# Designed miniproteins, single chains, continued (4), part 76

Each design is a single chain, and the fold is of that chain. pLDDT is the mean over its residues in the fold that is shown.

## One batch from the design tools (miniprotein)

Design m14795
Fold by ESMFold2-Fast:
Structure m14795 (fold): chain A 58 residues (1-58)
Amino acid sequence: MDEKREEVQRLAIEVGNAAMNGDKKKVEEYLKKLSEVASPEVVKAVREHADRLLAEQA
């Protein structure tokens, strides 16, 4: 019924925002939340994107 899809999108956006701010603790917190509602494939893709954003901040 798409409730989980909306939550997945929101959490992915929060991971991206935290990564853009260099907040590694919030990135890991939101990724843990995402892993409860998303497939491992989606979690992996979001983690890889966040790692790239964090590397650009460093």
Scores: mean pLDDT 79

Design m14796
Fold by ESMFold2-Fast:
Structure m14796 (fold): chain A 87 residues (1-87)
Amino acid sequence: AALRLLNEGIRALNAGDYERAVELFERAIELAEDDPELRAMALFFLGLAYERLGDRERAVELYRKAAELETDESIKAALLERAEELE
């Protein structure tokens, strides 16, 4: 369920439907409560959707939350760097 919503959200994001992408990623995060890896991915894409909507402050918060759940140090560093670039 959560992975399906994540994939549909990514399609909406790629189509430029950022508001729909936000809805789908938020629902994916709710369903992925016990899956920190999927939740980290959904938080990252939610941040990207808010960045495309012009909400840089919310994007920064979401990238930092994704970084907290990320176990790959390279991905974690990239998320934190992206957050700093928006501040």
Scores: mean pLDDT 85

Design m14797
Fold by ESMFold2-Fast:
Structure m14797 (fold): chain A 71 residues (1-71)
Amino acid sequence: SEAEKLLEEAEKLAEEMVKAGEAGDNERTRQLRERGLELLERAKEISEELYEKIKKMLDEAQRRGVLARAR
């Protein structure tokens, strides 16, 4: 289903966001954030539950990347 494909894309994106954050790659982090916003817009069109689930995954990945950079 479209929802399953978006969820898999979000999981892969979340992993890449953490790695980019840990590496301090600001350009890559920006590009991944833009892709995350695109995924969220697509998820919102399908269902609120999918949007919230993907948003939580991406927000957590962003937080982990920021924490790694701060140290």
Scores: mean pLDDT 80

Design m14798
Fold by ESMFold2-Fast:
Structure m14798 (fold): chain A 72 residues (1-72)
Amino acid sequence: MTAQLVAMVGPAEVAKLTPAQRNTLKRYLRLLLDPDPAAWAEAERLLAEARRQGQTRLVQAMDRIRAALAAA
């Protein structure tokens, strides 16, 4: 997980997140890697909640994960 997050988001960007935001980001990546459609729906809810709360750095990190997975 940690190596994948660093590769997708960058170590400097991950370091700017709070421990709680890093835990949310790890959960988000796990949900996106899960083949279950229910997991993808939960990932979308986490992104929507981060946007609603104005967590701009977390949202940017989540967008980088989505872009990295789309490019793979």
Scores: mean pLDDT 81

Design m14799
Fold by ESMFold2-Fast:
Structure m14799 (fold): chain A 59 residues (1-59)
Amino acid sequence: GAEAGRRGAAAGGGDEAAQRAAALASETHNPKDGREGARLGRASGGAGAAASGWEGGQG
């Protein structure tokens, strides 16, 4: 229960590293060079934040 919430906060930072590893693995497994996989990984790391940045800019 509550313990899971505590892990979620710590996992937030670690998820970025995991996403990078997943992008590399996807390239090896994907017959399409994992183009889409790499893009999704980046969106979670920085691309998504950049798009949402305007929302926080006014705050």
Scores: mean pLDDT 50

Design m14800
Fold by ESMFold2-Fast:
Structure m14800 (fold): chain A 84 residues (1-84)
Amino acid sequence: MSADEYAIKGMQYLAQEKYEEAAKYFEEANKLEPSAELYYLIGLAYAKTGKLEEAIEYLEKALELEPEDEGTRTLLEKLKKELK
């Protein structure tokens, strides 16, 4: 599959609230063609499964690529506040 095909499947699983499957497909897409959007989507999927430390790591990588992304920054701040 191409990076786009993996990303599309990830989005389909995300829409179905199948977050663990979504994360796997986004990770495969990101291995082929890394992007801030894919790092964000992987982080979001991990956050939804309660894997907060992994979610934070991926969201920080998304912000490194696109520091001005308000959505990524807001989600990252929220997750850091929830992590004890």
Scores: mean pLDDT 85

Design m14801
Fold by ESMFold2-Fast:
Structure m14801 (fold): chain A 59 residues (1-59)
Amino acid sequence: VEEAINALEGVQVYMGLGNKLIQEGIKTGSKELIEEGERIIKFVKETADRLKDRALALS
């Protein structure tokens, strides 16, 4: 349970990082920053969905 909570906290932190990279990429016109932020968000969302399923199985 504690490991799942720590993982969910990590997901929130990385979601924020991904959004920040996208916003900075838009402001600076950096396609690389936008693509990196989108990649982080996609990976984190997929990981969060898997963690949610595992947490439900442990309950």
Scores: mean pLDDT 76

Design m14802
Fold by ESMFold2-Fast:
Structure m14802 (fold): chain A 82 residues (1-82)
Amino acid sequence: MKVRVTITITYSKKDKENAILLLVEIEKLAKELDGEIVEVKVVSEEKIEIVIEFPDLERAEEFVKRVEELGEKYNIKVEAEI
């Protein structure tokens, strides 16, 4: 049974470059954990949603933890839901 994770990235216009760098790191991390990116939504100029499916809950939980750490590193607000 695949586990679906929704990542919401919220950023100000001045942090757009950091938000793009964070998105690249999220893509790399998803691939590392055998996740499949199923949807990317540009909700607004300051909000992006990404939906990723993982083969199991353990990888989904590890992904959420590591994405939250990346959000802190890039100073971007990241919200993750399983």
Scores: mean pLDDT 84

Design m14803
Fold by ESMFold2-Fast:
Structure m14803 (fold): chain A 67 residues (1-67)
Amino acid sequence: SMEEEIRRLAEEYLERLLPKAPSEEVAEEIRRILEEAARRASREPSESRRAAILTGAVIRSIGLILD
C-alpha cells in the first residue's frame, strides 16, 4: 500500500540520518520532521507532491545535522 511504502521510506531515512545527529534533541526533531512528512505524504494523492514532501523533510533534517 501507499501508506506502507511511505512508512518504509521514512524509516530508511531515519536509519541513515539519526546516527548523524549531534544531540538527542536534534535526533528527536528529525524524528518529528520525518513522521510529520510521512503523515502529510500519506494524505497527498499526487506522487510528485508526495516525493517533494519527503525530499523537503530530508533536506531540513540534513540542515539540522550540519548546523
Scores: mean pLDDT 86

Design m14804
Fold by ESMFold2-Fast:
Structure m14804 (fold): chain A 70 residues (1-70)
Amino acid sequence: MSDEELVARARELLARAGFPEATPLYVNAEAGTVTLRLADGGLAHYFGSSLPMVLALTEVDGRVKVTGIR
């Protein structure tokens, strides 16, 4: 899958979950992964090409919390 296609898929999932203003930070087409920054300052990570699930990562007081988005 291309970098553009992975970013488009990750953004589409985030938009459906209520995060339409996500900005891509890191794309790994070989691994099928994308990391994006959300408008609220959190992070979202798309894992693999076979699962349409995005995990949002938020930083609170220097700690990273993981929240599932599907």
Scores: mean pLDDT 62

Design m14805
Fold by ESMFold2-Fast:
Structure m14805 (fold): chain A 66 residues (1-66)
Amino acid sequence: SLREQIRELAARAREAIRAGDVETARRLLQEIDALRKQANAQGDGELAREIAEVGAELARELARAE
């Protein structure tokens, strides 16, 4: 499911952030944002909002690690 994909991508992004792999973390954040845009385009605004919140939290974690 899309929710499972987001969970997996978020976990990988956090691992990349902890490892100091900023490039991989940024790429995973872009993939998460692409799925948010997909959910919004399909009319699932609630799921798009949930994905946006996950992306925003990961972006804050990455900014603190840089």
Scores: mean pLDDT 85

Design m14806
Fold by ESMFold2-Fast:
Structure m14806 (fold): chain A 79 residues (1-79)
Amino acid sequence: MRQELADKLQKIKERALELAKRAEKLGDEETAKEARRVAYQADVALSRLDTAPVEDLQRVVEQLEGKVEELEKRIKEIE
């Protein structure tokens, strides 16, 4: 279970950083900041992977996945 959560958090971090780069190119500094914040939160969750309750990690993954989806939609609308 924790390894699956680690894999999801790593993917979230990578996707968030890609979205931040894309938002920067489009001049959307606010979306870029939000994307970097998501990447940071994923990194914090990864650092807590062995100590945090699995249920808490699952909630973080769900919240961050939802945020990444929102940011992707914003970027698509600007494109």
Scores: mean pLDDT 83

Design m14807
Fold by ESMFold2-Fast:
Structure m14807 (fold): chain A 77 residues (1-77)
Amino acid sequence: MEGLELALEAVMAALEGRFEEAEELARKAEELGETEAAEIALEAVEAVKRGDITAAIGQALRLIGLILDEELKERKE
């Protein structure tokens, strides 16, 4: 959960134009083993840098999907 939360914070920081903070948060998520979530956050940073806000929002939704999937797995047993 903590790594997924850091990746979500990274996407939010990227959307706010705080790219250095976003990259640091994504790196911390990767260090916690959330490699896929960190990659999604870095793709959001690149999308915002290109001015492609729609792509960045798409990455945020993808990350939310991963968080919901993990929560559902925890509640399934």
Scores: mean pLDDT 79

Design m14808
Fold by ESMFold2-Fast:
Structure m14808 (fold): chain A 80 residues (1-80)
Amino acid sequence: MELEKIDWKKLAADLYLALGNWLERQGDYEGAVEAYEKAIELDPDNVEAWRNLADAYEKLGKTDLAEQYRKKAEEVERRR
């Protein structure tokens, strides 16, 4: 049933995740953070988005934030 499917939000989250990965490959870690945050807004159960957000913060030298988001990724993974 179409009303049960929110696949478009998960698809959009996957596209933002892919955008973040692309920006990260270009060295745009700030842009990658924004893209990963959008992916999480659309699908907060997306463990990969939380992990990649943590990695992007690590590359920005934001080690405290990176650790917080890695712990968040572990929490989300355990809830799935």
Scores: mean pLDDT 81

Design m14809
Fold by ESMFold2-Fast:
Structure m14809 (fold): chain A 68 residues (1-68)
Amino acid sequence: METAETYAKEGVENLKKGDYKAALEAFIRALELEYDPGVFNTAEYLVDKLGDEEARRRLEELRARWEK
């Protein structure tokens, strides 16, 4: 099974290839399994770059779930 770390690595690989949409999806999947501020910041950058409002909403919901 994929882990948060595996998805984060997949996201970085897709960033290196310039596939920002695939990178964003991989980072969101990583965050769904385990919240990490570095991964969140990178996903937020990609959401802004792509203008993906649904992904932005998903990130906000994930952050609210993990913040105390």
Scores: mean pLDDT 81

Design m14810
Fold by ESMFold2-Fast:
Parts: structure tokens; sequence; C-alpha cells
Structure m14810 (fold): chain A 83 residues (1-83)
């Protein structure tokens, strides 16, 4: 039914939002231990993940929000691995 499909979509979005929140927290923590330049970029990426979480919870554009979260995570991982 449409109601069951909407419930499943909402659960998937909530799970993606939880992952984005967790990753944002981890990236923000790493920013505190990074160089000034990397700290600024990691803080910006943590903010992007926090914004993506908001969009996922609102359900306005979940596909775009998921893509933004994945790109921010990838960029943050590359910065962290280079330190």
Amino acid sequence: SMAEELKKKKEEQEKAAEEAEKKAKEIAEKAHKSSKEDSKKLSELALELTEARGVLLAGTDPEEAKKRAEEAEKEAKEIIEKE
C-alpha cells in the first residue's frame, strides 16, 4: 500500500540521517586534532553532513541529500587519511 511504502521511505531516510549525524560528529572531532587548514575544511564538511541530515529528516530531496552526505564523507576521509 502507499502508506506502507511511505513508512519504509521514512525509515530509510531516518537511518541515513542517523548515519550522517554520526559521521558529522566524527569529522568534527577529527577537525579539533587537525592542522588549521584541514580543521577549517573538515568543519565545513561536518556542517554539510549536518545540513544533509536536516534535508533527510524533512524528506524534501532525500536523493540529493544522500549524495551530498556521501561526497562530504569521501572528502573528509581523504583529508583525515593524509594527516
Scores: mean pLDDT 79

Design m14811
Fold by ESMFold2-Fast:
Structure m14811 (fold): chain A 79 residues (1-79)
Amino acid sequence: MSAAEVAEFLRAAAEQAREEAKRAEAAGDEATAALLRELAERLEALAARTEAGELSAEEALARYRALMAEVGARVAAAA
């Protein structure tokens, strides 16, 4: 996977997180909605840095995995 492909993947993941945040907000789950919005912002920032050549594809994927683990644990704790 190239850095450009990883950046595209991260932007798609950010968009998915934004849609999930809207669903959580509609359900009255403000805590989960806030965490998913934070995830989307952080994924978009990671995509931008990857596209700018600041991160390799491998580094970007490692940061993505760490971010997903962090936010997933925070969502589970908020439930």
Scores: mean pLDDT 86

Design m14812
Fold by ESMFold2-Fast:
Structure m14812 (fold): chain A 60 residues (1-60)
Amino acid sequence: MEHLEKGKELFEQGKLEGAIIQYGQAIAENPDDAEAWRNMGDVLEALGRTEGAAALYARA
């Protein structure tokens, strides 16, 4: 929960690298967290990595 919330905060601030680290940690602790997978997809889309984002959204 804490890593997911911190990832959202960092993403809102435009700190994409920090958001990736926090969402990655959330996924590592709970791989079934669909929201963490979706939010990581949003970060990849913001970085222009559309195919990577699509794969994460499909996993969510």
Scores: mean pLDDT 78

Design m14813
Fold by ESMFold2-Fast:
Structure m14813 (fold): chain A 117 residues (1-117)
Amino acid sequence: MKEEIKKLIDEMEKLAEQVKDKHPTIAEFLKRAVDIVRKYVEEGISKEEALAEFSRAVTELAQRLDEEGYPDEVKELFRKAAGALMRALTSDDPEEQVKALKEFLKLVKEMIEKIEK
């Protein structure tokens, strides 16, 4: 389970680096997600601290997506991705954590596709 989570974190970091110049707000979302998951899984911060960092990140990034004029379809995908990340942070089941992180990554990839096409 920790090994699968590490692979997902590595994939999220790679995606953030790939899109940082063209889609800095989405790259920031991926980087903040990576930071929160690493602190929670590897550094052992409390669930309360992880959820507080999550809440700050989602609030700030939702405002930026709105200010930058992203279409409603992209904002809906962002809300779904944020929901998946919250499920990963609130679940005590490692299998559900992995499923939620996979859903998060899939939804972020869909956001990028919608912006680029």
Scores: mean pLDDT 84

Design m14814
Fold by ESMFold2-Fast:
Order: sequence, then structure tokens, then C-alpha cells
Structure m14814 (fold): chain A 83 residues (1-83)
Amino acid sequence: SEIRKKLDELKEEYKKRGLSESEALAAAIARVLRVEAETDIALELVKEGKLSDEQIEATLRSLEGSGDPEEIKAAERLRELVK
């Protein structure tokens, strides 16, 4: 998937900026959800077993704690998909 490839590239870019693995994954997912409005990306990550409970929680905390209304909406969509 083009979106999945973009997610992996964004995660590596954020890791190069000094973010941890969990922080980089959270930032990459937030970026994809905001820019592309693709809720399906979260479902694909869950389906592929790429998101652990800890990574999901870190992603949700990052998005919900940002103060950005678009990131908060992305967190809501991710929370619905991982139920």
C-alpha cells in the first residue's frame, strides 16, 4: 500500500529527529490521519499486527494531548477502529 509505505517513511524520518519508536509511530499515524483522512490506515496497521496495546495507547495520548482539533479527531477515529 502507498499509504503504508508513506507511514513507514514518516516513522523513520521522525526517529531521525530524535523521537522514540513509539513517539515516531504516533507522529507518523497522526500525520497520515490528518493529511489523508484515511481511517483505513489504522485498520491496516491493526490487521498487520504492527500496533501493540502500548503503541496504540502512545498514539492516542500523543493525538489527544496535542491540543490540535484535527489530531483529537484522528484519535477519536483510531479509538473507534481498535475497539
Scores: mean pLDDT 66

Design m14815
Fold by ESMFold2-Fast:
Structure m14815 (fold): chain A 63 residues (1-63)
Amino acid sequence: KTKLASQASAYFILGAGYYAEAEITRKKLKEGSEEEMERKVKELEEKGEEYLKKGRELMEETE
């Protein structure tokens, strides 16, 4: 059984990964339409935010 704090760390890593992917996607703005790339960046940032939020909630539960 993984400790909640360790699982929260995993969520933070996943969140950071999604934000990194969003930044890489932004660098490809000239590939395809800007609207499509902007939507994809938003989706990746939302997923990153969601995982960071889950990590924070788990950290609060460990106290």
Scores: mean pLDDT 73

Design m14816
Fold by ESMFold2-Fast:
Parts: structure tokens; C-alpha cells; sequence
Structure m14816 (fold): chain A 63 residues (1-63)
């Protein structure tokens, strides 16, 4: 999957999560401009990071 490959490349620490800030930059590079509030809806744990399931849902629902 293209999204799985992208997620693995962005997960530089290898802990299975990426920062909300990194997700925002990816969406902006793809021509979207999500708000911080929209990104926080996918951050179910409130820790400022997204796992792959949250990232996939965000990428599919905000485009």
C-alpha cells in the first residue's frame, strides 16, 4: 500500500507512530490544509502522535 510505505518512511523512530505535525505537512504537500482541530480528532490518545490506523483514516476522510 502507498500509505503504508509512506507511513513507514515517516516513522523514523520505528515506534509505530508519527507526529501530528508531520501528518499536517504531508497533507499540505498533497494540496490539503487541515486545521489542528481536525488532526486532533484522529489523535485518540491525545499524545500528539498517530498510529497507522489513525493516519489511514485521516488520509482517506480529509481528501
Amino acid sequence: SELEELFRRLDTDGDGTISVGVVRLVLQARGHNPTDEELKKYDKDGDGTLDFEEFRKLMEELS
Scores: mean pLDDT 77

Design m14817
Fold by ESMFold2-Fast:
Structure m14817 (fold): chain A 79 residues (1-79)
Amino acid sequence: MALRDAEIADRAAREAARAIREGNYEEAAEILREAAERVRLPEVRELLRRAAEAAEEGNVEEARAYLAEAGRVLAEAIA
């Protein structure tokens, strides 16, 4: 389960980062919301939803912080 969630979150984070670099905050938020619906770990789901909200508001640093936290939760779940 955790490995699958890690793959989903990693792909979404990379695609969202691309959209943010292009100034497409709405697309970044949509990518992150879709990933949140596909992950099974509740902690990761909530962090991806918060990252999506921050991205939609253009708060890039807050979105990155939530994505980093999701990565940490996933690393601990896989270990």
Scores: mean pLDDT 84

Design m14818
Fold by ESMFold2-Fast:
Order: structure tokens, then C-alpha cells, then sequence
Structure m14818 (fold): chain A 117 residues (1-117)
């Protein structure tokens, strides 16, 4: 069994998050939500990816989640990845969004997350 969640932040007017959930390669849900700010959209997209990966990782009996947050300075694209696996089952979350429209003095922190379950 393979579970994949994808979220993409779009800098439209209004800003939006498109999300898709796949089970064994089949699309099982698709959603789009609008937000008053790009910051709110990035936060919501990140929370969706992380909360979905956490819930599904716990459901498959995974011992840990491995997460990465990376900023591409040339494209201003922020990418969040989170993965977990147990007993031949896997969960993968990917979030993408542009930081180009964030206010001046916005702090973006790159890092890794290692969560024991």
C-alpha cells in the first residue's frame, strides 16, 4: 500500500492551495481552498501535508517520519517533503509553493524534521 499527499500553493488573487490524495496510485480526493494571504496558504498547505503524513504513518505502524524543508533561492520555491514506511507500506507528502510574494522581512528557515512515533 502506498499513500501520497500533494499540496501546491498558488500565488493567485486570492491565494490558494490545491491538494491531492493518492492511494496505490489512484486519486481518491482533490481539494482547492482559497486564502487571504500567501503566508496563510503556505501555512495551511504545510499543515495539511504534515498532518496527513502523521495520521497515515501512525495508521501503518511507522516508527518515524523523515521531513525536509528546502528553499530554492533562484526560483523562490519552498518544498516540503515528509516520508514514512512500515511493513512494505509507504506514506509520502510533498508541498510546494513560491515565497516570491511574501512580505519584506519574512524569515524562511530551511531544516529537517525527524519525528519518533
Amino acid sequence: MKIEVEARVLNDEPASVESRLYKDGELVSEERREFDSIEDAIGAGSELVLSTVLAEAQAIGADRIDGRLRLDAETAELTLTATASADGKSVTGVGRGSTAALPDQTIVVEGSLDVAL
Scores: mean pLDDT 77

Design m14819
Fold by ESMFold2-Fast:
Structure m14819 (fold): chain A 80 residues (1-80)
Amino acid sequence: MLAEEVVERHRREVDERGLPNSREAMEEELRRVLRELGVPEELIEEWLDVLRNLASTPDAEKEAVAKRLLETLEKKEKEL
């Protein structure tokens, strides 16, 4: 799944459970999920930076980071 789908799912879960829907909680959940999937910390932080600055990040940079994340996830899935 794309990181945006993970963020949206987490947002839905915290909302349904009455927990505060905060950017910090969403970022921490993303770090946890991506780390469990074997994504390198460097790429996790790059992706979180894109999400934090979504409106101001150039489209080419967003696409490049998203592509690297997807390629890493696909490789990890094939290695399992």
Scores: mean pLDDT 67

Design m14821
Fold by ESMFold2-Fast:
Structure m14821 (fold): chain A 56 residues (1-56)
Amino acid sequence: GAVALVAKHDSGLTDEELARIVAARTDAELEELAERTGLSVEQVRNLRAALLAEGE
């Protein structure tokens, strides 16, 4: 599927970072992404859920 990035610009994430969040399967991966992006683990988890709901 396609990732709708326009609505996610407010998070300050790149297309590659959004793709990594979608691909994450464990809490440890989400924690590493949170550290890299400057978001909290909860924010990364919520963003992943939203991205998956959009068809990825």
Scores: mean pLDDT 68

Design m14822
Fold by ESMFold2-Fast:
Structure m14822 (fold): chain A 99 residues (1-99)
Amino acid sequence: MAEEVIKEVREAVANGDTERLKEAIKQLEKLIKENPEDAELWRALGVAYLALGEYDKAIEYFEKAIKINPEDKNAWRLLSLAYLKKGDYEKAAEYRKKV
């Protein structure tokens, strides 16, 4: 189930489908309420908000994913990218070194 929703996020991002992406976000929020310690769901939520240009929300959700699974190098890369998109080059460089 989690993998299917994560796949929906990736496909919506690839197609620029904002409505499909918002629907995937609602499904992720429901799954997170049931599985709040699933780091992949938090990372997927971060990716969705990153694609919507909501960088502060993306950062928050990537930080939650990293707190649950600090060995997820993809979450660290995405956190670095979110800071880069926000214009915080110092933090982007710092978190890139965690990869």
Scores: mean pLDDT 86

Design m14823
Fold by ESMFold2-Fast:
Structure m14823 (fold): chain A 73 residues (1-73)
Amino acid sequence: MSEEAKKLLEEAEKLEKEALRALLQGDSQTAIEYAERAKEVLEKAKEVEPSLEEEIERRLKGVDQLIAAAKAV
């Protein structure tokens, strides 16, 4: 994996954790904002390292599910 892709995936992980934390605290708007930012970073990682496309697409699906959950409350 490239150093750039690694940094992007680490950034996305931090954003995913913040989104989940906000959702668990009942802050749906903050959860959606962090989740949307995580999606942008994951899409950039997919551009940099196409070999990780399947893994990144699974994570994007997880983020979409988190956004859906945040909108449901």
Scores: mean pLDDT 84

Design m14824
Fold by ESMFold2-Fast:
Structure m14824 (fold): chain A 68 residues (1-68)
Amino acid sequence: DRPYSALVLVDASTDAAALAAVPGVTSVVPLPSLNMLAVRLEAPSEAELEATIEAVRALAPDATVLRF
């Protein structure tokens, strides 16, 4: 089965090391032209993906979440 995935866009001032330490974060990629970080999330279940999204939102409350 395919993992559950999301892309989260956060402000570039967010701590990239703290984001990378969150379980389920697979990549943190700077988008310098947008002053943002693109954070890729993957989890084996929807509940685990939701927990990872909540952890990212705790670091970046104004984050935009795109689900696949």
Scores: mean pLDDT 81

Design m14825
Fold by ESMFold2-Fast:
Structure m14825 (fold): chain A 63 residues (1-63)
Amino acid sequence: LVGKEFRALAPLPALTPEELEIRKGDRVRVLEEVDEEWVLVENLDTGERGLIHKSALSLLEEL
């Protein structure tokens, strides 16, 4: 996953301050696999960084 880029097919809400809000169509890059459930990503359109749950990767298209 590290270094891979994705496009959001649907919006992803941030439920905690550590999570990254992602809008539909945003491009994100995986920076780190934090644990079994979470990845650290950067939103390439906004420059913001935060966590997303790995289950949310099903709502992203690999680029």
Scores: mean pLDDT 83

Design m14826
Fold by ESMFold2-Fast:
Structure m14826 (fold): chain A 80 residues (1-80)
Amino acid sequence: MKKILEELVKRAEEIFEKYLKGEISGDEALLELEIILGLTLIILGVAKIIGDEELIKAAEEAIKRIEEIIEEVKELKKKE
């Protein structure tokens, strides 16, 4: 599961890169990022149910990074 969290963060960063390069719209970027955030929140929920403290911490760090990317896209979109 830790590797899946790393892959989700990497995918979020790739989406952000595509948005910055003008390859996708802000609306498309936000939709894809919200889906990735949703998947990461499910992993956090599973981690809490099984009591895996290391996985909880990893999921919380991944959520924070994905939320930071979402907020950056929202701020850049406001300037349009």
Scores: mean pLDDT 85

Design m14827
Fold by ESMFold2-Fast:
Structure m14827 (fold): chain A 65 residues (1-65)
Amino acid sequence: GGLELAMAVSGLTKEQIEEILRLVEEGRYEEAAELIERETGVKPLSPEEAKRFAEGLKKAMELDI
């Protein structure tokens, strides 16, 4: 399903995806970017990139709910 696809594409667990979404919703973009960097090895993302990443994850998760 969409959640499994989001996990496969991002390399994150469901719990990590939920944490990133929470951080972005709270405006904590630096912490969201840090989590993404830790799991994917990407250097710190811009706020726009972190938000876009979280939006993709959110849409994928909602497909299974």
Scores: mean pLDDT 70

Design m14828
Fold by ESMFold2-Fast:
Structure m14828 (fold): chain A 56 residues (1-56)
Amino acid sequence: SEEELAALAREAGISLEQARDLVRLAEEVGEEIAIQLAVKFAGISEEQARRIISLA
């Protein structure tokens, strides 16, 4: 849900828009690539990225 996505984004230290972009990126390039890009460029953990993507 949007509320759960917003909560995970806040815990990860990113915006809701960034969390939505991550979900969309996972749909376009696949989950594992999206996770690695989020870790490298957004500075969040693999676990945080995976939790955000799993809400989609």
Scores: mean pLDDT 82

Design m14829
Fold by ESMFold2-Fast:
Structure m14829 (fold): chain A 75 residues (1-75)
Amino acid sequence: RLRELARQVVRLGEEATRAYLAGDLEEAARHDAEALALGAELAAAAETSEEARRLLEETVAEVRRVVEAIVAEAA
C-alpha cells in the first residue's frame, strides 16, 4: 500500500506541475491537495517505520526530478 501511495504522490505532483504550466490553477491546487494528503500518510508511517522513511525520501527526490524535467521541457 505505501509503495502505491508513493507512486500516486509522484503522479499527482506531475499532474499538478503540468496544470500550473497550463494556467489551470484550480486543477493544480486539487492535485497538490491530494498529493499532500497522501504524502502525510507516508510521513506518518515514516515516524515508526525505517522502510517508510526511505520510501518517503525516495518519493520526495522523485517528485523533484519529475517537476524539474517538466519545467525544463517547458522552458
Scores: mean pLDDT 80

Design m14830
Fold by ESMFold2-Fast:
Formats: sequence, C-alpha cells, structure tokens
Structure m14830 (fold): chain A 55 residues (1-55)
Amino acid sequence: SGKETFLTGKSYAKYGKSEFAKQAIKLFEEVIKNYPEYAEEAQKLIDEIKENRIV
C-alpha cells in the first residue's frame, strides 16, 4: 500500500547514512508513480534529502 511504502521511506530517511537516504528516495519515487495521495509529500521529502547532499 502507498501508506506503508511512504512510512518505510520516512523511516529510512531518518537515518543519517547515505545508503538509507538512497533507499528512501527510491521508495518515495515509487509512491509518486503509484499513489497520488502521497505524491506531493513524497516529492517534498526527496527534495529535502537532495538539498542536504550538496557537497
């Protein structure tokens, strides 16, 4: 379900390690493709993760 995928992505995003953030982005991208009710929130979280990775 979209809710479960979204919550799993949020769980991965809370960890400060790059591998978990990459998994969170993948899960949020699945949410955007398949579950429009979560798409806006998922996109916002992807943007926040990417912003924090500017080296």
Scores: mean pLDDT 75

Design m14831
Fold by ESMFold2-Fast:
Structure m14831 (fold): chain A 120 residues (1-120)
Amino acid sequence: KPEIKPLTPEQARALVEEMRKLLDEIRKLIDEMKTASKEQFLELAGKILQLARKAVYLIRQIAETFNNEKLKKLADELERLLQEVSRLIQDNAPKDEILQTLERLYSLLEEALKLAEEVV
């Protein structure tokens, strides 16, 4: 277990605002993927995974600080979906399958953000 110092309310609110910005960018990139060329599609998918990993890290920090079991479960599920998207990209899965999995990832990120806002 990493030694996590409790976040101040101000620090926790700053993480929630950072998550909000990350989710806005992820939403924009997923929408861009719908009209992208094959090469641009993979580049956008990679960028989404980087932003989503950062968002999951922030969710886990909030979950551990507030000892919130639902946020911990959401972080675990998000980590599994990130691995699934990475696998689909590696396996050259159909564009629609990658997009559907990213939409599921985004929906779960929105649920986690909403819960983090309620806990903080």
Scores: mean pLDDT 85

